# Designs tried in a protein design run: designed miniproteins, single chains, continued (2). Part 107

Each design is a single chain, and the fold is of that chain. pLDDT is the mean over its residues in the fold that is shown.

## One batch from the design tools (miniprotein)

Design m7725
Fold by ESMFold2-Fast:
Structure m7725 (fold): chain A 90 residues (1-90)
Amino acid sequence: SSINKNIMDESTGVAKSALDVVRRHGSLLEDLGSSDTLEATKKAADETLSAVKKGDVETAKRLSDETKRLLRETLGDAYAGQLRRERESS
């Protein structure tokens, strides 16, 4: 199904994007106070790729949605940490 292919391609993109953020910015995100959600984001992204490899469309979609949620939470926590540091520096 073209719909299933689209879900799998999008799930792969979400997982790879999340893992790229973790790889490039993980140390900064941890320093800004998002260490707990960062590890959860990496795990969810890895599990998304595993579901895609298995052809499990339903699980891939669910885990990619969870990966997006966790990445948003991780970035939100880091943003709050950055704003706190900027407030304290001025």
Scores: mean pLDDT 83

Design m7726
Fold by ESMFold2-Fast:
Structure m7726 (fold): chain A 107 residues (1-107)
Amino acid sequence: KEKALQLLDRAIDKLQEAADAIERYEKDPRRRVLLEAHLGIAMMNLTTLKHVLERDDSAPEEEIVQQARKTMQKVLDLLKKEPSVPQSIIESVEALVKEIEEALKEL
């Protein structure tokens, strides 16, 4: 439970870093709005999963962490398509996806 909550917090923080990078480096206003919308939806999803995990001791931890992994993988795939996103942000999100996958093996 504690490790899963830490992974969710780190995932939310990484999505915020990605949003900040898009705001700084994406010059096309249409692309910026769409990317920020996708990241906002991902952040909302992760925040909801965190809330469920914090409030319900019977919550399915493995299923919650699997949903977080799927959300982060979709974000990673989206960011990899965008030349304006710094490689360091892509690498940090990719590393976190790998950590979440490794944590799932322990659950």
Scores: mean pLDDT 81

Design m7727
Fold by ESMFold2-Fast:
Structure m7727 (fold): chain A 72 residues (1-72)
Amino acid sequence: SLEENKKLALEMLEMAGDNLAAAKKIGFEVARFAEKQGYPELAKEARERIERAKSVEEVKEVVEWTFEKLEK
């Protein structure tokens, strides 16, 4: 489900700690999930924001924003 995927992504980000590369990999998987759900423009915007992210916290913000958009 959408909620289960959101929970899993946030748990994986917690496990990534301060590893920005690992967090970005998780973020890109979330963007891919959005694309598969039929939201390619949302996925594109998420990928661009993840690429520009300078911290794990910024990646988490993009992931949370992406799931919020999928819930609407």
Scores: mean pLDDT 87

Design m7728
Fold by ESMFold2-Fast:
Structure m7728 (fold): chain A 74 residues (1-74)
Amino acid sequence: MSSTADLAAKAAYELGFSLEEVNKLANAVQEILDKDPSISPEEAIKKAAKKLGFDEKEIKELVEKALELRKEEE
């Protein structure tokens, strides 16, 4: 029931990113979802993180953590 942006923010926070980076990622994910509501949560997070200049390792860790957090809420 949390949005994909909320999942991305939680994942970044748990991975130790700064509050500024967490907020930027959440906003970027929301913006991507507003433009393409059919996009998967995984792809939305990947595109947002890539847009913000996260490296490939950080993007992978963010996606995996977000998917893990989603499973814990089900």
Scores: mean pLDDT 79

Design m7729
Fold by ESMFold2-Fast:
Structure m7729 (fold): chain A 78 residues (1-78)
Amino acid sequence: AEVMTAEELKKLADEAIRAFNAGDENSFNTYLGLMMYGIKTMTGDNRAQGYGFMGDLFDSMGQTDLSDFYYNQSQQIA
């Protein structure tokens, strides 16, 4: 299994935000799926950072409940 880095996950989050802002739902769903898969390959501080990037993504979309959920996941690992 390929281990994703926090830097790679941040790039996926940035691309997901760009796709969302462009109204490209197909690309957004693809990047979101890659982020979710990537987080499963990560451990420790890298996984905590990954959940933080998920929180930032959903916050940028105005989805505060999902943002809070992922920020809490990040804090529980760290």
Scores: mean pLDDT 82

Design m7730
Fold by ESMFold2-Fast:
Structure m7730 (fold): chain A 73 residues (1-73)
Amino acid sequence: SMKALEEKLKKEREELYELIKKNFDDKKAKEMKERIDKVLEDLKKVELDPNVSVSRYTAVKLRYIGLRFDAER
């Protein structure tokens, strides 16, 4: 459901924000948070689009995984 997706994305955002806050200075943290917000917005759009291509969905998911890896580094 849309509500379950929104709750899941909110939790992911909060977890990533805590990692970013722990691992980066204020300037880099702000830049990383903006990138995370954008990729989570794109994830919501592809999850809600019944006609999204596998290629587009995969590209957005890989971008998310890469940003998560960068946040943990």
Scores: mean pLDDT 82

Design m7731
Fold by ESMFold2-Fast:
Structure m7731 (fold): chain A 109 residues (1-109)
Amino acid sequence: MSEAELEELRRRAEEALERAEEYTKKVEEGDVSAAEKAFEALVEAGLAALQLAAAGALEEARELLERLKEVGERAAKALEKAGLKELAKEIREFVRAVEETLEWLVAQA
C-alpha cells in the first residue's frame, strides 16, 4: 500500500469514528433512531483499523482500537439504557472481534 493510500485509510477511520461519536451522543440524548447509524460507523472504523494493521500501520491501528473501545462501550451502555440490549451486545462482540484480530495481526508481524 502506498503512503497516500495509508493516509486516505487513516482519514476514513477518523471520519468513521467521528460519526460513531456523533451518533452515540444522539443515542445518549434519547434519539434511539441514531442507534443503527452508530453501529454502522463503529463497524466502518473497526474495519479501517484492521486494514491499517494489515498494511503494517500497527501503532496507528492500536490507537484507533483504543478509541473504538471507548466509543463502542459508550454506545453499548446508551443502547442498554434505551432497551436495545441485543444491539449493545452486537457492538461489544464486534469491538472484541476487532481487538482479537488486531492482536493476532500484531503477533504475526
Scores: mean pLDDT 86

Design m7732
Fold by ESMFold2-Fast:
Structure m7732 (fold): chain A 79 residues (1-79)
Amino acid sequence: SVIMGLRVETKPADPEAAREAIREAALAVPGVRSVHVEVDPQDPTLIGALIVADDEAAARAAAEAIGALPLVSRVTVEG
């Protein structure tokens, strides 16, 4: 299994709705085992996501799925 950290930059939106959309998008990807999503307390447009996946392909697919969301402006892989 692999762990991938993502920094997700969102357009102005409800941060709780954004957090839920990011979690749902990642969990919908086959091979994703768990997702932790945390809104930055100082900037609600900045969301951290930690993806636990079977392999790098599943983790990459989760990052791509998050990046495809209309509310997301940028996804950066942090490790």
Scores: mean pLDDT 85

Design m7733
Fold by ESMFold2-Fast:
Parts: sequence; C-alpha cells; structure tokens
Structure m7733 (fold): chain A 71 residues (1-71)
Amino acid sequence: GAGLSVKLNSEEQAVAFFEQAKADFPTQDLVLVNEQMQGRRLSLTTSTTADVVAAGKELGYPLAAFLTPHY
C-alpha cells in the first residue's frame, strides 16, 4: 500500500488520525497493526470513530497505522 505510516500510542491518537484520514482520503482503507503483527483493516468511507475505538481495544497499543487503496 501507498500512503502515510504513523505510530499511534493511544486511543486519542488513533481517533485523531482516523478523523484526519477520513477527511483527506475518504476512499482509502486504514490498516492498524499491533506489536504481535495482528491487524485490522477499516474502510474510511464506511467506518466510524466507534470502529476505531473497538479496533484499538482488540489489538492494544501501540499500533502501526497506514493508508491503502480500498478494495
């Protein structure tokens, strides 16, 4: 995937990154990966702040975040 890669250390950082990415790149997907290499992919078109919060709770912090084209 092409796009910005960011380390997210908290729920607040994950929510802020998601809101900015959704505004700037609404047709892309957000990929979140934890230190155990477990990941979740969220569509920026259809996902909500609650989906990001749920992903962070499931995966734990820190997360590596990057944007990729939607399939």
Scores: mean pLDDT 81

Design m7734
Fold by ESMFold2-Fast:
Structure m7734 (fold): chain A 63 residues (1-63)
Amino acid sequence: GLDLLIALVQRELGLDRAQARELIDRAVAAYKAGDEAALREIGREYGVTPRQLRSLAVAALAL
């Protein structure tokens, strides 16, 4: 479920729960909007690729 996804994001990126939830929410919003520029910007802020953010958004939406 979403709690497991949050825990995985916390572990991989060294984020607290609120930061991990914010990243997931931002990734989902950018993905739904088709906003590739937003995905690149989020990726720079968190040190992840747009492809990783897209995968994260798809995983969150499948829950």
Scores: mean pLDDT 87

Design m7735
Fold by ESMFold2-Fast:
Structure m7735 (fold): chain A 90 residues (1-90)
Amino acid sequence: GARDLADQMYQLGLTYFNNQNYDQAIRYFTAASSMLSGPRRSTTLTNIGTSLFKQGNYRDSIGYYNRSLSLDPNNTVSKTNLNEAKSKLA
């Protein structure tokens, strides 16, 4: 089903991320995020943000961390990474 497909896309995103292929990671995390909701979507948006951060795209990274936190205000990874991304623009 859509949940299983989302999980497969998310796992592919993690595989590409761990191999430092951030373009492919963003592609698969974006596909997963479109099929997910709530805390699972929040975590997926965190990983898009972190992939953008790894590419030096701090502005778009901040945008994804903010979207992550709008879905799950308790996402501590997005809180920490948002502060780091903001420091790169100061």
Scores: mean pLDDT 91

Design m7736
Fold by ESMFold2-Fast:
Structure m7736 (fold): chain A 105 residues (1-105)
Amino acid sequence: QEEEDLLNKVKEYFLKKMEEVIQKALTESFEDFQKYANEVRKELEKEFSKITEKKEQLLALADSFVRTVLYLAKEFHEKGDKQSLEIALNFFYKVFKEELEKIKK
């Protein structure tokens, strides 16, 4: 139960960081966003170090999320298409949130 409670706290932290990353992708320059996203990846790895089970699954999901948002930000920032970026980020946020919710003890 304590380890399940810890997993839930780690998942809540990950979800909060995903929301912050999406907000930063929409408000920051690509260069500043890239630095921020890489810092969040390191923070998530540190948080995930608190759990033994599901750590690798959470790391894989975090890597996929960071890679996806960086790709989208680069593609749409270069084109100046902020509306398409917002639509794509909201779609992938829903996808990653659903995948995160499937990770259970």
Scores: mean pLDDT 84

Design m7737
Fold by ESMFold2-Fast:
Structure m7737 (fold): chain A 83 residues (1-83)
Amino acid sequence: MIPEDTLTAAVLEIRGAVHILIARKAEAKGDLEAAAAHLREAIRDYREARELAERAGDEVTAAGAREAEEEARARLAALEAQL
């Protein structure tokens, strides 16, 4: 049986990735406010995924979620500088 925390972390990583995709499409259309909102949702999802993975002792998943969170934060900072 897949542990609940591991499964939840995986779902949050997928949801975060979907928010990144929506943010990229919004930015391409010039909707910078929508792009920023979806980047904030992705950051939240990746942070929660990292915390759950760390709790489960899954260092590989935790590292991946941390990297994705850092990338999303950097992109949000660059985008907010244009708002």
Scores: mean pLDDT 84

Design m7738
Fold by ESMFold2-Fast:
Structure m7738 (fold): chain A 72 residues (1-72)
Amino acid sequence: PELKPARVEVKPLTEETKDQSVAVAFGPDRSVVVVYYGEKGKTRAGYVSHEDAELALKAAEEGKAAELVEVP
């Protein structure tokens, strides 16, 4: 599937989402792909800014969930 521009939103972890993991991968030209693995094997990926990538990593360190939201 084609990757779309996205932003990251941070949410608190719940009992159902406590096992979610966040993976951040950097593209070859400072582009970022954020991938979420969580309950029921749901996976989403999109292009995000470095700022949003840092937000996602910080959320994971703080025990919060991060979600990708498509940019129109």
Scores: mean pLDDT 65

Design m7739
Fold by ESMFold2-Fast:
Structure m7739 (fold): chain A 113 residues (1-113)
Amino acid sequence: AEEAVKLAEEALERVSEKDPLGAEIARGIGLLVGGVLRATGASEESAKAAEAAAKALGAAQLARRYGDREAAELALEAAKKALEAAEKEGDEFAKKLAEKALEAAERALRELE
């Protein structure tokens, strides 16, 4: 899950050049999601997978809005790693969030040429 968080952060850093406020909001949402999972007794890996998925989802939406293909590619890799970690942990919430992030990143790449 650590690598998924790192990739999602790289995607957010890239989109922050065009939308620093949007990137910061996406980062904050990811941290909040991870924090809530930790507070409710989820494993650290599940919490990090959900954090990475939420950050990747935000990054993918911003990449699509601002036409940043490289950010969309980073968000896609982050979503894939988050999904792998969530499936390994058996966390259905983190898995569902990662699937949503994967769909958003794939959609962003499909709409960007």
Scores: mean pLDDT 87

Design m7740
Fold by ESMFold2-Fast:
Structure m7740 (fold): chain A 85 residues (1-85)
Amino acid sequence: SNRGKWLKAALEAVIKWAEEVEADPSATPEQKEKAREIRDEAKKLLANFDSMSYEEAEKQLQEILKRASELAKEGKWPPIVFTVE
């Protein structure tokens, strides 16, 4: 479904964004640790979202996106951007 495609695209974008933070030499050890946590949660949701309700998956994604947005503001990284066509 279009909803499932959006959810997957968002999770893949979060994972990629977190990997970029982890690779940034200007990131502190604490910021890299937060990025790893976000990445691991996003990967876990991506692996398991088909086995849970869409509502639960979307709720977990929103919590992951909130944490990623907060980290991006702290480190002055660009916001997560993705599109689904």
Scores: mean pLDDT 82

Design m7741
Fold by ESMFold2-Fast:
Structure m7741 (fold): chain A 87 residues (1-87)
Amino acid sequence: SLEEEKQREEMKKLYEEAKKRIDQLYNVAINIFKRKNDQEGIEKVKSIYEKAKKELDEVYQNAKTVDEARKRLNEILKKTKEEILKI
């Protein structure tokens, strides 16, 4: 239906925006740890980033509504920021 197509398009837009924000977080964090020559920090950032990307993909494939997608994507973004800050 047109309504289902609109929901898929909006979910794709939310997914792409969340992906861009995760990429920005990764780029900022990785540069900070590279400047510190912190190899352990670099590996932790990479691990957090790969996990976040997989979780974003899972939301895009499995979310049934725009509201579900938005909630889950926001939770992934919040968790990813918190995990990076704990390094």
Scores: mean pLDDT 88

Design m7742
Fold by ESMFold2-Fast:
Structure m7742 (fold): chain A 65 residues (1-65)
Amino acid sequence: GLSFAEFQARLDELMAVIEDESLPLEERRAAAEELLGLLQQPQARHLDEKTALAMMAKAMRVLHA
């Protein structure tokens, strides 16, 4: 499994894709699905709750755009 540092780096990479409005919606949705999957992993329990909820909200908005 990912270390927590690798887990955070992957979340940051996926958030950059999700928030990049110049990218195709399909690519942003794929990143959103992967991010939501990572937030179901045990490592997500070490995230600040507000940060996790904000990431989830942004991912859900792109997925339903």
Scores: mean pLDDT 84

Design m7743
Fold by ESMFold2-Fast:
Structure m7743 (fold): chain A 81 residues (1-81)
Amino acid sequence: SRAEELRRRTLELIEEVLAMLDDEELKAFMREATKQSPELLVVALRELTHLFAQTDAELAAKAQEALRTAEEYLRLLEEEA
């Protein structure tokens, strides 16, 4: 389904962001967020994007891409509910 496609794409983008991180604790936190609700994942990615925007433009851009895909996934779930 389209929801399965968006979920897979979101998780792939998150793993790309995590691969750029040196903080194992933050990586573990983000991976845990992917197992919770889609709403919590969007909140976590939003905070991450905000943090990186002040420190690493490359990392911020990747996090923003993941955030937008996660927001599309959440929107689709709400529309199919």
Scores: mean pLDDT 78

Design m7744
Fold by ESMFold2-Fast:
Structure m7744 (fold): chain A 78 residues (1-78)
Amino acid sequence: MLAELKEQAEKKIALAEEAVRAARESTSEASKQGLIEQADNLIEEARRLAEEVKALDKEVGDQLLAKIERAEERRKEV
């Protein structure tokens, strides 16, 4: 259902943003790399869900993709 796909996408985006924040605060390069990899995987999963949402509702899907784009920009800063 559209609402479930939207909720899953938003959850993945939130988890990705938390992983980026944790990576930024990490004092270990190994820990930082692991958190960056987690964020990248979560962003990819969120994008797949957002594209599915966009196929059902363009406006909602575009809003999710915009949130993902912002998360990707924050990730590039780490």
Scores: mean pLDDT 86

Design m7745
Fold by ESMFold2-Fast:
Structure m7745 (fold): chain A 85 residues (1-85)
Amino acid sequence: MKVNEEARKRFEEAVRQAEEDFERNREELIARAKEILRELDPELADEVIERRAEVIAYTAQKLRAIGDEIEKELAEERAKKQAEL
């Protein structure tokens, strides 16, 4: 049966938490992304690093939250299968 709405709400919640975490730690996350970008390509202009660091930090937080939620869902399904033994 379709439990799509419950799964969708869980993913929306994870994304919302990631966005709130990004806003709370915005300066730190952007600073870390800048350091990584500078180390990977020292020739990048500061303006390019600033722009890319923000997008990368934001996107990475969202992708991480979605990935973590998928892993939790898969772990719960595995636990359910073992409990049916």
Scores: mean pLDDT 73

Design m7746
Fold by ESMFold2-Fast:
Structure m7746 (fold): chain A 56 residues (1-56)
Amino acid sequence: KEEVEKKRKEFAQASADVQAALKTSIDAYNAASEKAWKVRDELQKTLDKYRKEKEK
């Protein structure tokens, strides 16, 4: 049981470290993603507008 508890603690520590790194990455990704999506949306609307005006 002592050996099991030691392994359990090691796993919990490693798991917590992974979760912390993941959260940091997600926060950075969300910030960058929001900016990129905004630019893409603007670009898409501009393209659609020109396409429609050119043909109609």
Scores: mean pLDDT 78

Design m7747
Fold by ESMFold2-Fast:
Structure m7747 (fold): chain A 75 residues (1-75)
Amino acid sequence: MSPEMEEALELINRYGEEVSRLEMRPDATNEELIALYRRAIAELRELLAKSTDPATRALIEAAIARLEAEIAALS
């Protein structure tokens, strides 16, 4: 696996864990989830700007699109 792909997967997995932790809280709000997704998108966009590997770029773009859809569903 490329270093770029490993970094992208690590970021995606880390935010996935944060989402899971937040969802386990009975008092978690949609606003908190949206803020977390927006932070994830910002970091993914930074990685995308630095990425040259087509597979890694495709993975990051798909992850961003999914998170944007989740924000839209919560808005």
Scores: mean pLDDT 84

Design m7748
Fold by ESMFold2-Fast:
Structure m7748 (fold): chain A 85 residues (1-85)
Amino acid sequence: SEMERLEAEYARIAAETAAAFGGSAEEAEAAMSEETKEKIREIEKKAKAEAEKLIAQGDEIGAKRVLVEAVREAARLAKADKAAK
């Protein structure tokens, strides 16, 4: 199903990001700048609000797509921050 595909993609992005930063979320967060952490928090906040609106409308797949895009963008910012150092 599309939901299973999106859940698998979400898990893959999370695992790839963790692996790039030594395999732990704590190490990944410690390696990021405060500016990058703030940008990621803003992305997560906006995505959560949009996902909640979609869930209220019965669009669970749309909500999951929004969350997948948010973690993809967060991963991009985290990797870019690491590459800049």
Scores: mean pLDDT 75

Design m7749
Fold by ESMFold2-Fast:
Structure m7749 (fold): chain A 84 residues (1-84)
Amino acid sequence: MELAEQLRANAEAARAAAPKLGEAALELAELLDRAAEAIAAGDVEAALAAFRRAAELAAELGLADASALDAGLAELEALVRAEV
C-alpha cells in the first residue's frame, strides 16, 4: 500500500533524526509505524487517528510537508469510500 510504505519511510527518517531531536523524534516514528500497521490491517479509524497525531508532531518538529500530509489524508479517505 502506497500510504503505508510512505509512512514507514517517514518513520525511519524520524528514527534517524532521534540523536538530534530526542524523544519527540522517537514518538513520531512510533506514531508513523502505528499508522502504517493500522492501514495494513484495514483499521482506517486507527490509521487516521495515528496519522493526524503524527502530522501534528511532525509539524512541531519542522519535519512535515503540509502538501504530502494533506494528500495522505485524502488518499486514506478515498480508500475508505472505495469499500462501500
Scores: mean pLDDT 67

Design m7750
Fold by ESMFold2-Fast:
Structure m7750 (fold): chain A 92 residues (1-92)
Amino acid sequence: SMAAEVAALQAEQAELAKRAEELGVEEVYRRVEEPLRPLEEEAQAEAARIDELMAAGAPREEIEKRVRDFLLERIRRALELVREVLRRIEEE
């Protein structure tokens, strides 16, 4: 279910937040800034595509599903990037 997927992402976020606190939050923040930047560019591009679909008369349900799927994937990718940064710091 959607609730189960969201709960799993929240649990992973909490795990990574705890690890970041142990390593130093400010240092982790500095190291994730550049890796996360492409996700902002992708969000702008997706917003433009959604506007095009709406202008073309795409069904509301299709737009809602696309936005939901995009946001969940964005969160998953962001958590993956943070996990990789934490792993690299831990290996130092």
Scores: mean pLDDT 84

Design m7751
Fold by ESMFold2-Fast:
Structure m7751 (fold): chain A 76 residues (1-76)
Amino acid sequence: SKIEELEKRLEELKERVKKLLADPSLTPVQAAALSLILAGAEFNLELAKKTGNETFLKQAEEDLDVLEEMIEELEK
């Protein structure tokens, strides 16, 4: 299902965020930005699971897209 796909994607991105946060070269501002977007994605996905509302599912996917782009930029 779409929810299962987004949950797997969230788990993979969380592991990458964890590695970035463990890097002493990451700035506090970068850490805060990653944490905020991650929290937003988790929140919207949880709301989608609880309510069945397609809008929250779409927002979670968009949040994960933004998070992935940010992670990829920081991993360069």
Scores: mean pLDDT 86

Design m7752
Fold by ESMFold2-Fast:
Structure m7752 (fold): chain A 91 residues (1-91)
Amino acid sequence: MEDLLKRIREESKKFSEALKAKDKKKALEEFERIAKLMVELVRESKDEEIAEYAIRVLEAGVDATKLYLPEAYEEVKKIAEKAIEEIKKIV
């Protein structure tokens, strides 16, 4: 679990950097990695509070994309919605 949280923090930093750089391709790649790690975190923990945390992080990533890189918003939103649906099926 601690290793997953560390990887999530590292990928979140890369995602933020991609948004600021206006790099749509990299932002999408990094957000897909974050989404996958969040689903994995929830599968390992099976904890409702961790699931709520994961959903909030994914939603925050969508909001950040809308603000910093609106041209990627719809694609990031779809990635988040798919991951959130998977998380809700686990808990």
Scores: mean pLDDT 87

Design m7753
Fold by ESMFold2-Fast:
Structure m7753 (fold): chain A 93 residues (1-93)
Amino acid sequence: AAGRAQYLALAEELAKSPSVAEPPKVEFGATTATITITLKPGINAKEVISKLQLPAGFSAEAIGDNQIKITAPADVDAATFEALKASLLKALS
């Protein structure tokens, strides 16, 4: 299952993506994880979101023009986590 450690590791990997300006912020609620991604200048948040194929139970929203907020279950199975990771890495390439 993907818990806090896996979401933090995902944020570190996303920080290496060409579209990402700074390490993503991860916040944990009782049942949710929130990932805030700050994009580099010239990259549009709504365009990145349009490329995302998120698993069921996940959502993405644009915060202004340059930030994406992803809301995820705090704990997911390994296959669902890998699908999220693959979708995010592809959209941020």
Scores: mean pLDDT 82

Design m7754
Fold by ESMFold2-Fast:
Structure m7754 (fold): chain A 86 residues (1-86)
Amino acid sequence: MDLIVEAVEKMSEGVEAALAGNVEEAVRKFREAIELAMKANPSLLGVIIGGMRSARNYLISQGDYDGVRKLTELIEEAEKLLEEAK
């Protein structure tokens, strides 16, 4: 199975979950996307981080500050993983 395609699909599912107001599902899907990216190609984390930032911006517009905090923590974790993979 193509891990690159699966990582991007999980990221897209995370964005959809965030847009539906389901932050816990969004975090779960984004964590799955990060794990798949790390197995396939860590440079894919840049794409996943982009998706997470878009989801976070939506949550800011909705006033979901708890969701914003959770996605910010996950974005920072993914950014650290991307730097460590260089």
Scores: mean pLDDT 86

Design m7755
Fold by ESMFold2-Fast:
Structure m7755 (fold): chain A 81 residues (1-81)
Amino acid sequence: SALEKERERLVESFREFALALRDHLRSQGFSDEQIREVLANARRWFIEEVRREMERRGVPEEEIEKTIRDLEEAYEEVLAE
């Protein structure tokens, strides 16, 4: 479905962004704790924006929650290495 493809695209975009940001911060000498904090803030903002957009479009809550869960899982994978 269109929503499934949108969810995949959002998860892939977020994963790529998070990996690039993590790698950049590591190259600058940031600690794992500092990187985790920066990425956590970026994740929170991204999830809030995705939720707001989907709610505005009338996307069912079940689909919004699935998208947020997949985004959270992708983020945890980036942090876990």
Scores: mean pLDDT 85

Design m7756
Fold by ESMFold2-Fast:
Structure m7756 (fold): chain A 60 residues (1-60)
Amino acid sequence: SPSSLTIDSVGNVAFGKWAAREAAEAGATELTLIAPSEEDARELKAFAESLGLKATVVLK
């Protein structure tokens, strides 16, 4: 379903941010991101939410 996506962004926050933007442009409303650290998780969640996505971030 295009409204719910999961993205593994382990080791690259820039890729995770790019992927979140692509997901939002594709019409996704919810996004799950996998991050290697709490710092990356906070940054990715804030960015995804700034795009209007409901973001869930989990640590690997």
Scores: mean pLDDT 76

Design m7757
Fold by ESMFold2-Fast:
Structure m7757 (fold): chain A 75 residues (1-75)
Amino acid sequence: SEAEEKIAEALREGAEAAERAETLEEAVGATLRAIGESFQIALEHGKEELTGNIEELSEEAKEAYQRMLEAVRRA
């Protein structure tokens, strides 16, 4: 669905930004922005659009979150 694609993209872009961060503050900031943006997309598109491929979205979200956590640990 459109919502699933946008959420996955926002989380991926957030992970990339966190990985490029030179400081802990930048890495945390990128992570928080990605999380906030993904929630905003979910709210805008509603529950019905998000039920199409929850498993795949969950795996992509988990991977992006793990990448962001690793970037924070390295900063």
Scores: mean pLDDT 73

Design m7758
Fold by ESMFold2-Fast:
Structure m7758 (fold): chain A 120 residues (1-120)
Amino acid sequence: DEYVEKMVSAIEKGDARAHVAYQVASIVYAVGEYTGDESLRDLADKLREAIIAGDWETLRAILREMGMSEEEIEKALRLIEETIARLEEAKSYDEILEISTEFGDELEKLADEIIERKKK
């Protein structure tokens, strides 16, 4: 997965936004493959670019296009912002891995909620 390689590269350079951006892109791309929704692959790239740019309005627009509610969008944006802040303050590689793992778990919960909604 090219997103995983770029995520590792970003953390080595101390680029917390890029790390989070590639982690979000990876999960969205995986959901697209799992559901057969090819549009999610394009949205993964747009999400990555918006997070790297700090473009919160574009992030909101993309998350709405993905079928998220306004409450889910604000929760996702808060999670992304808080994770970036935590990574910027991280003092060890182990701390970075813990933060990244917790973020991944929360992203998977949000992805599962979206997948369940699409089954209706």
Scores: mean pLDDT 77

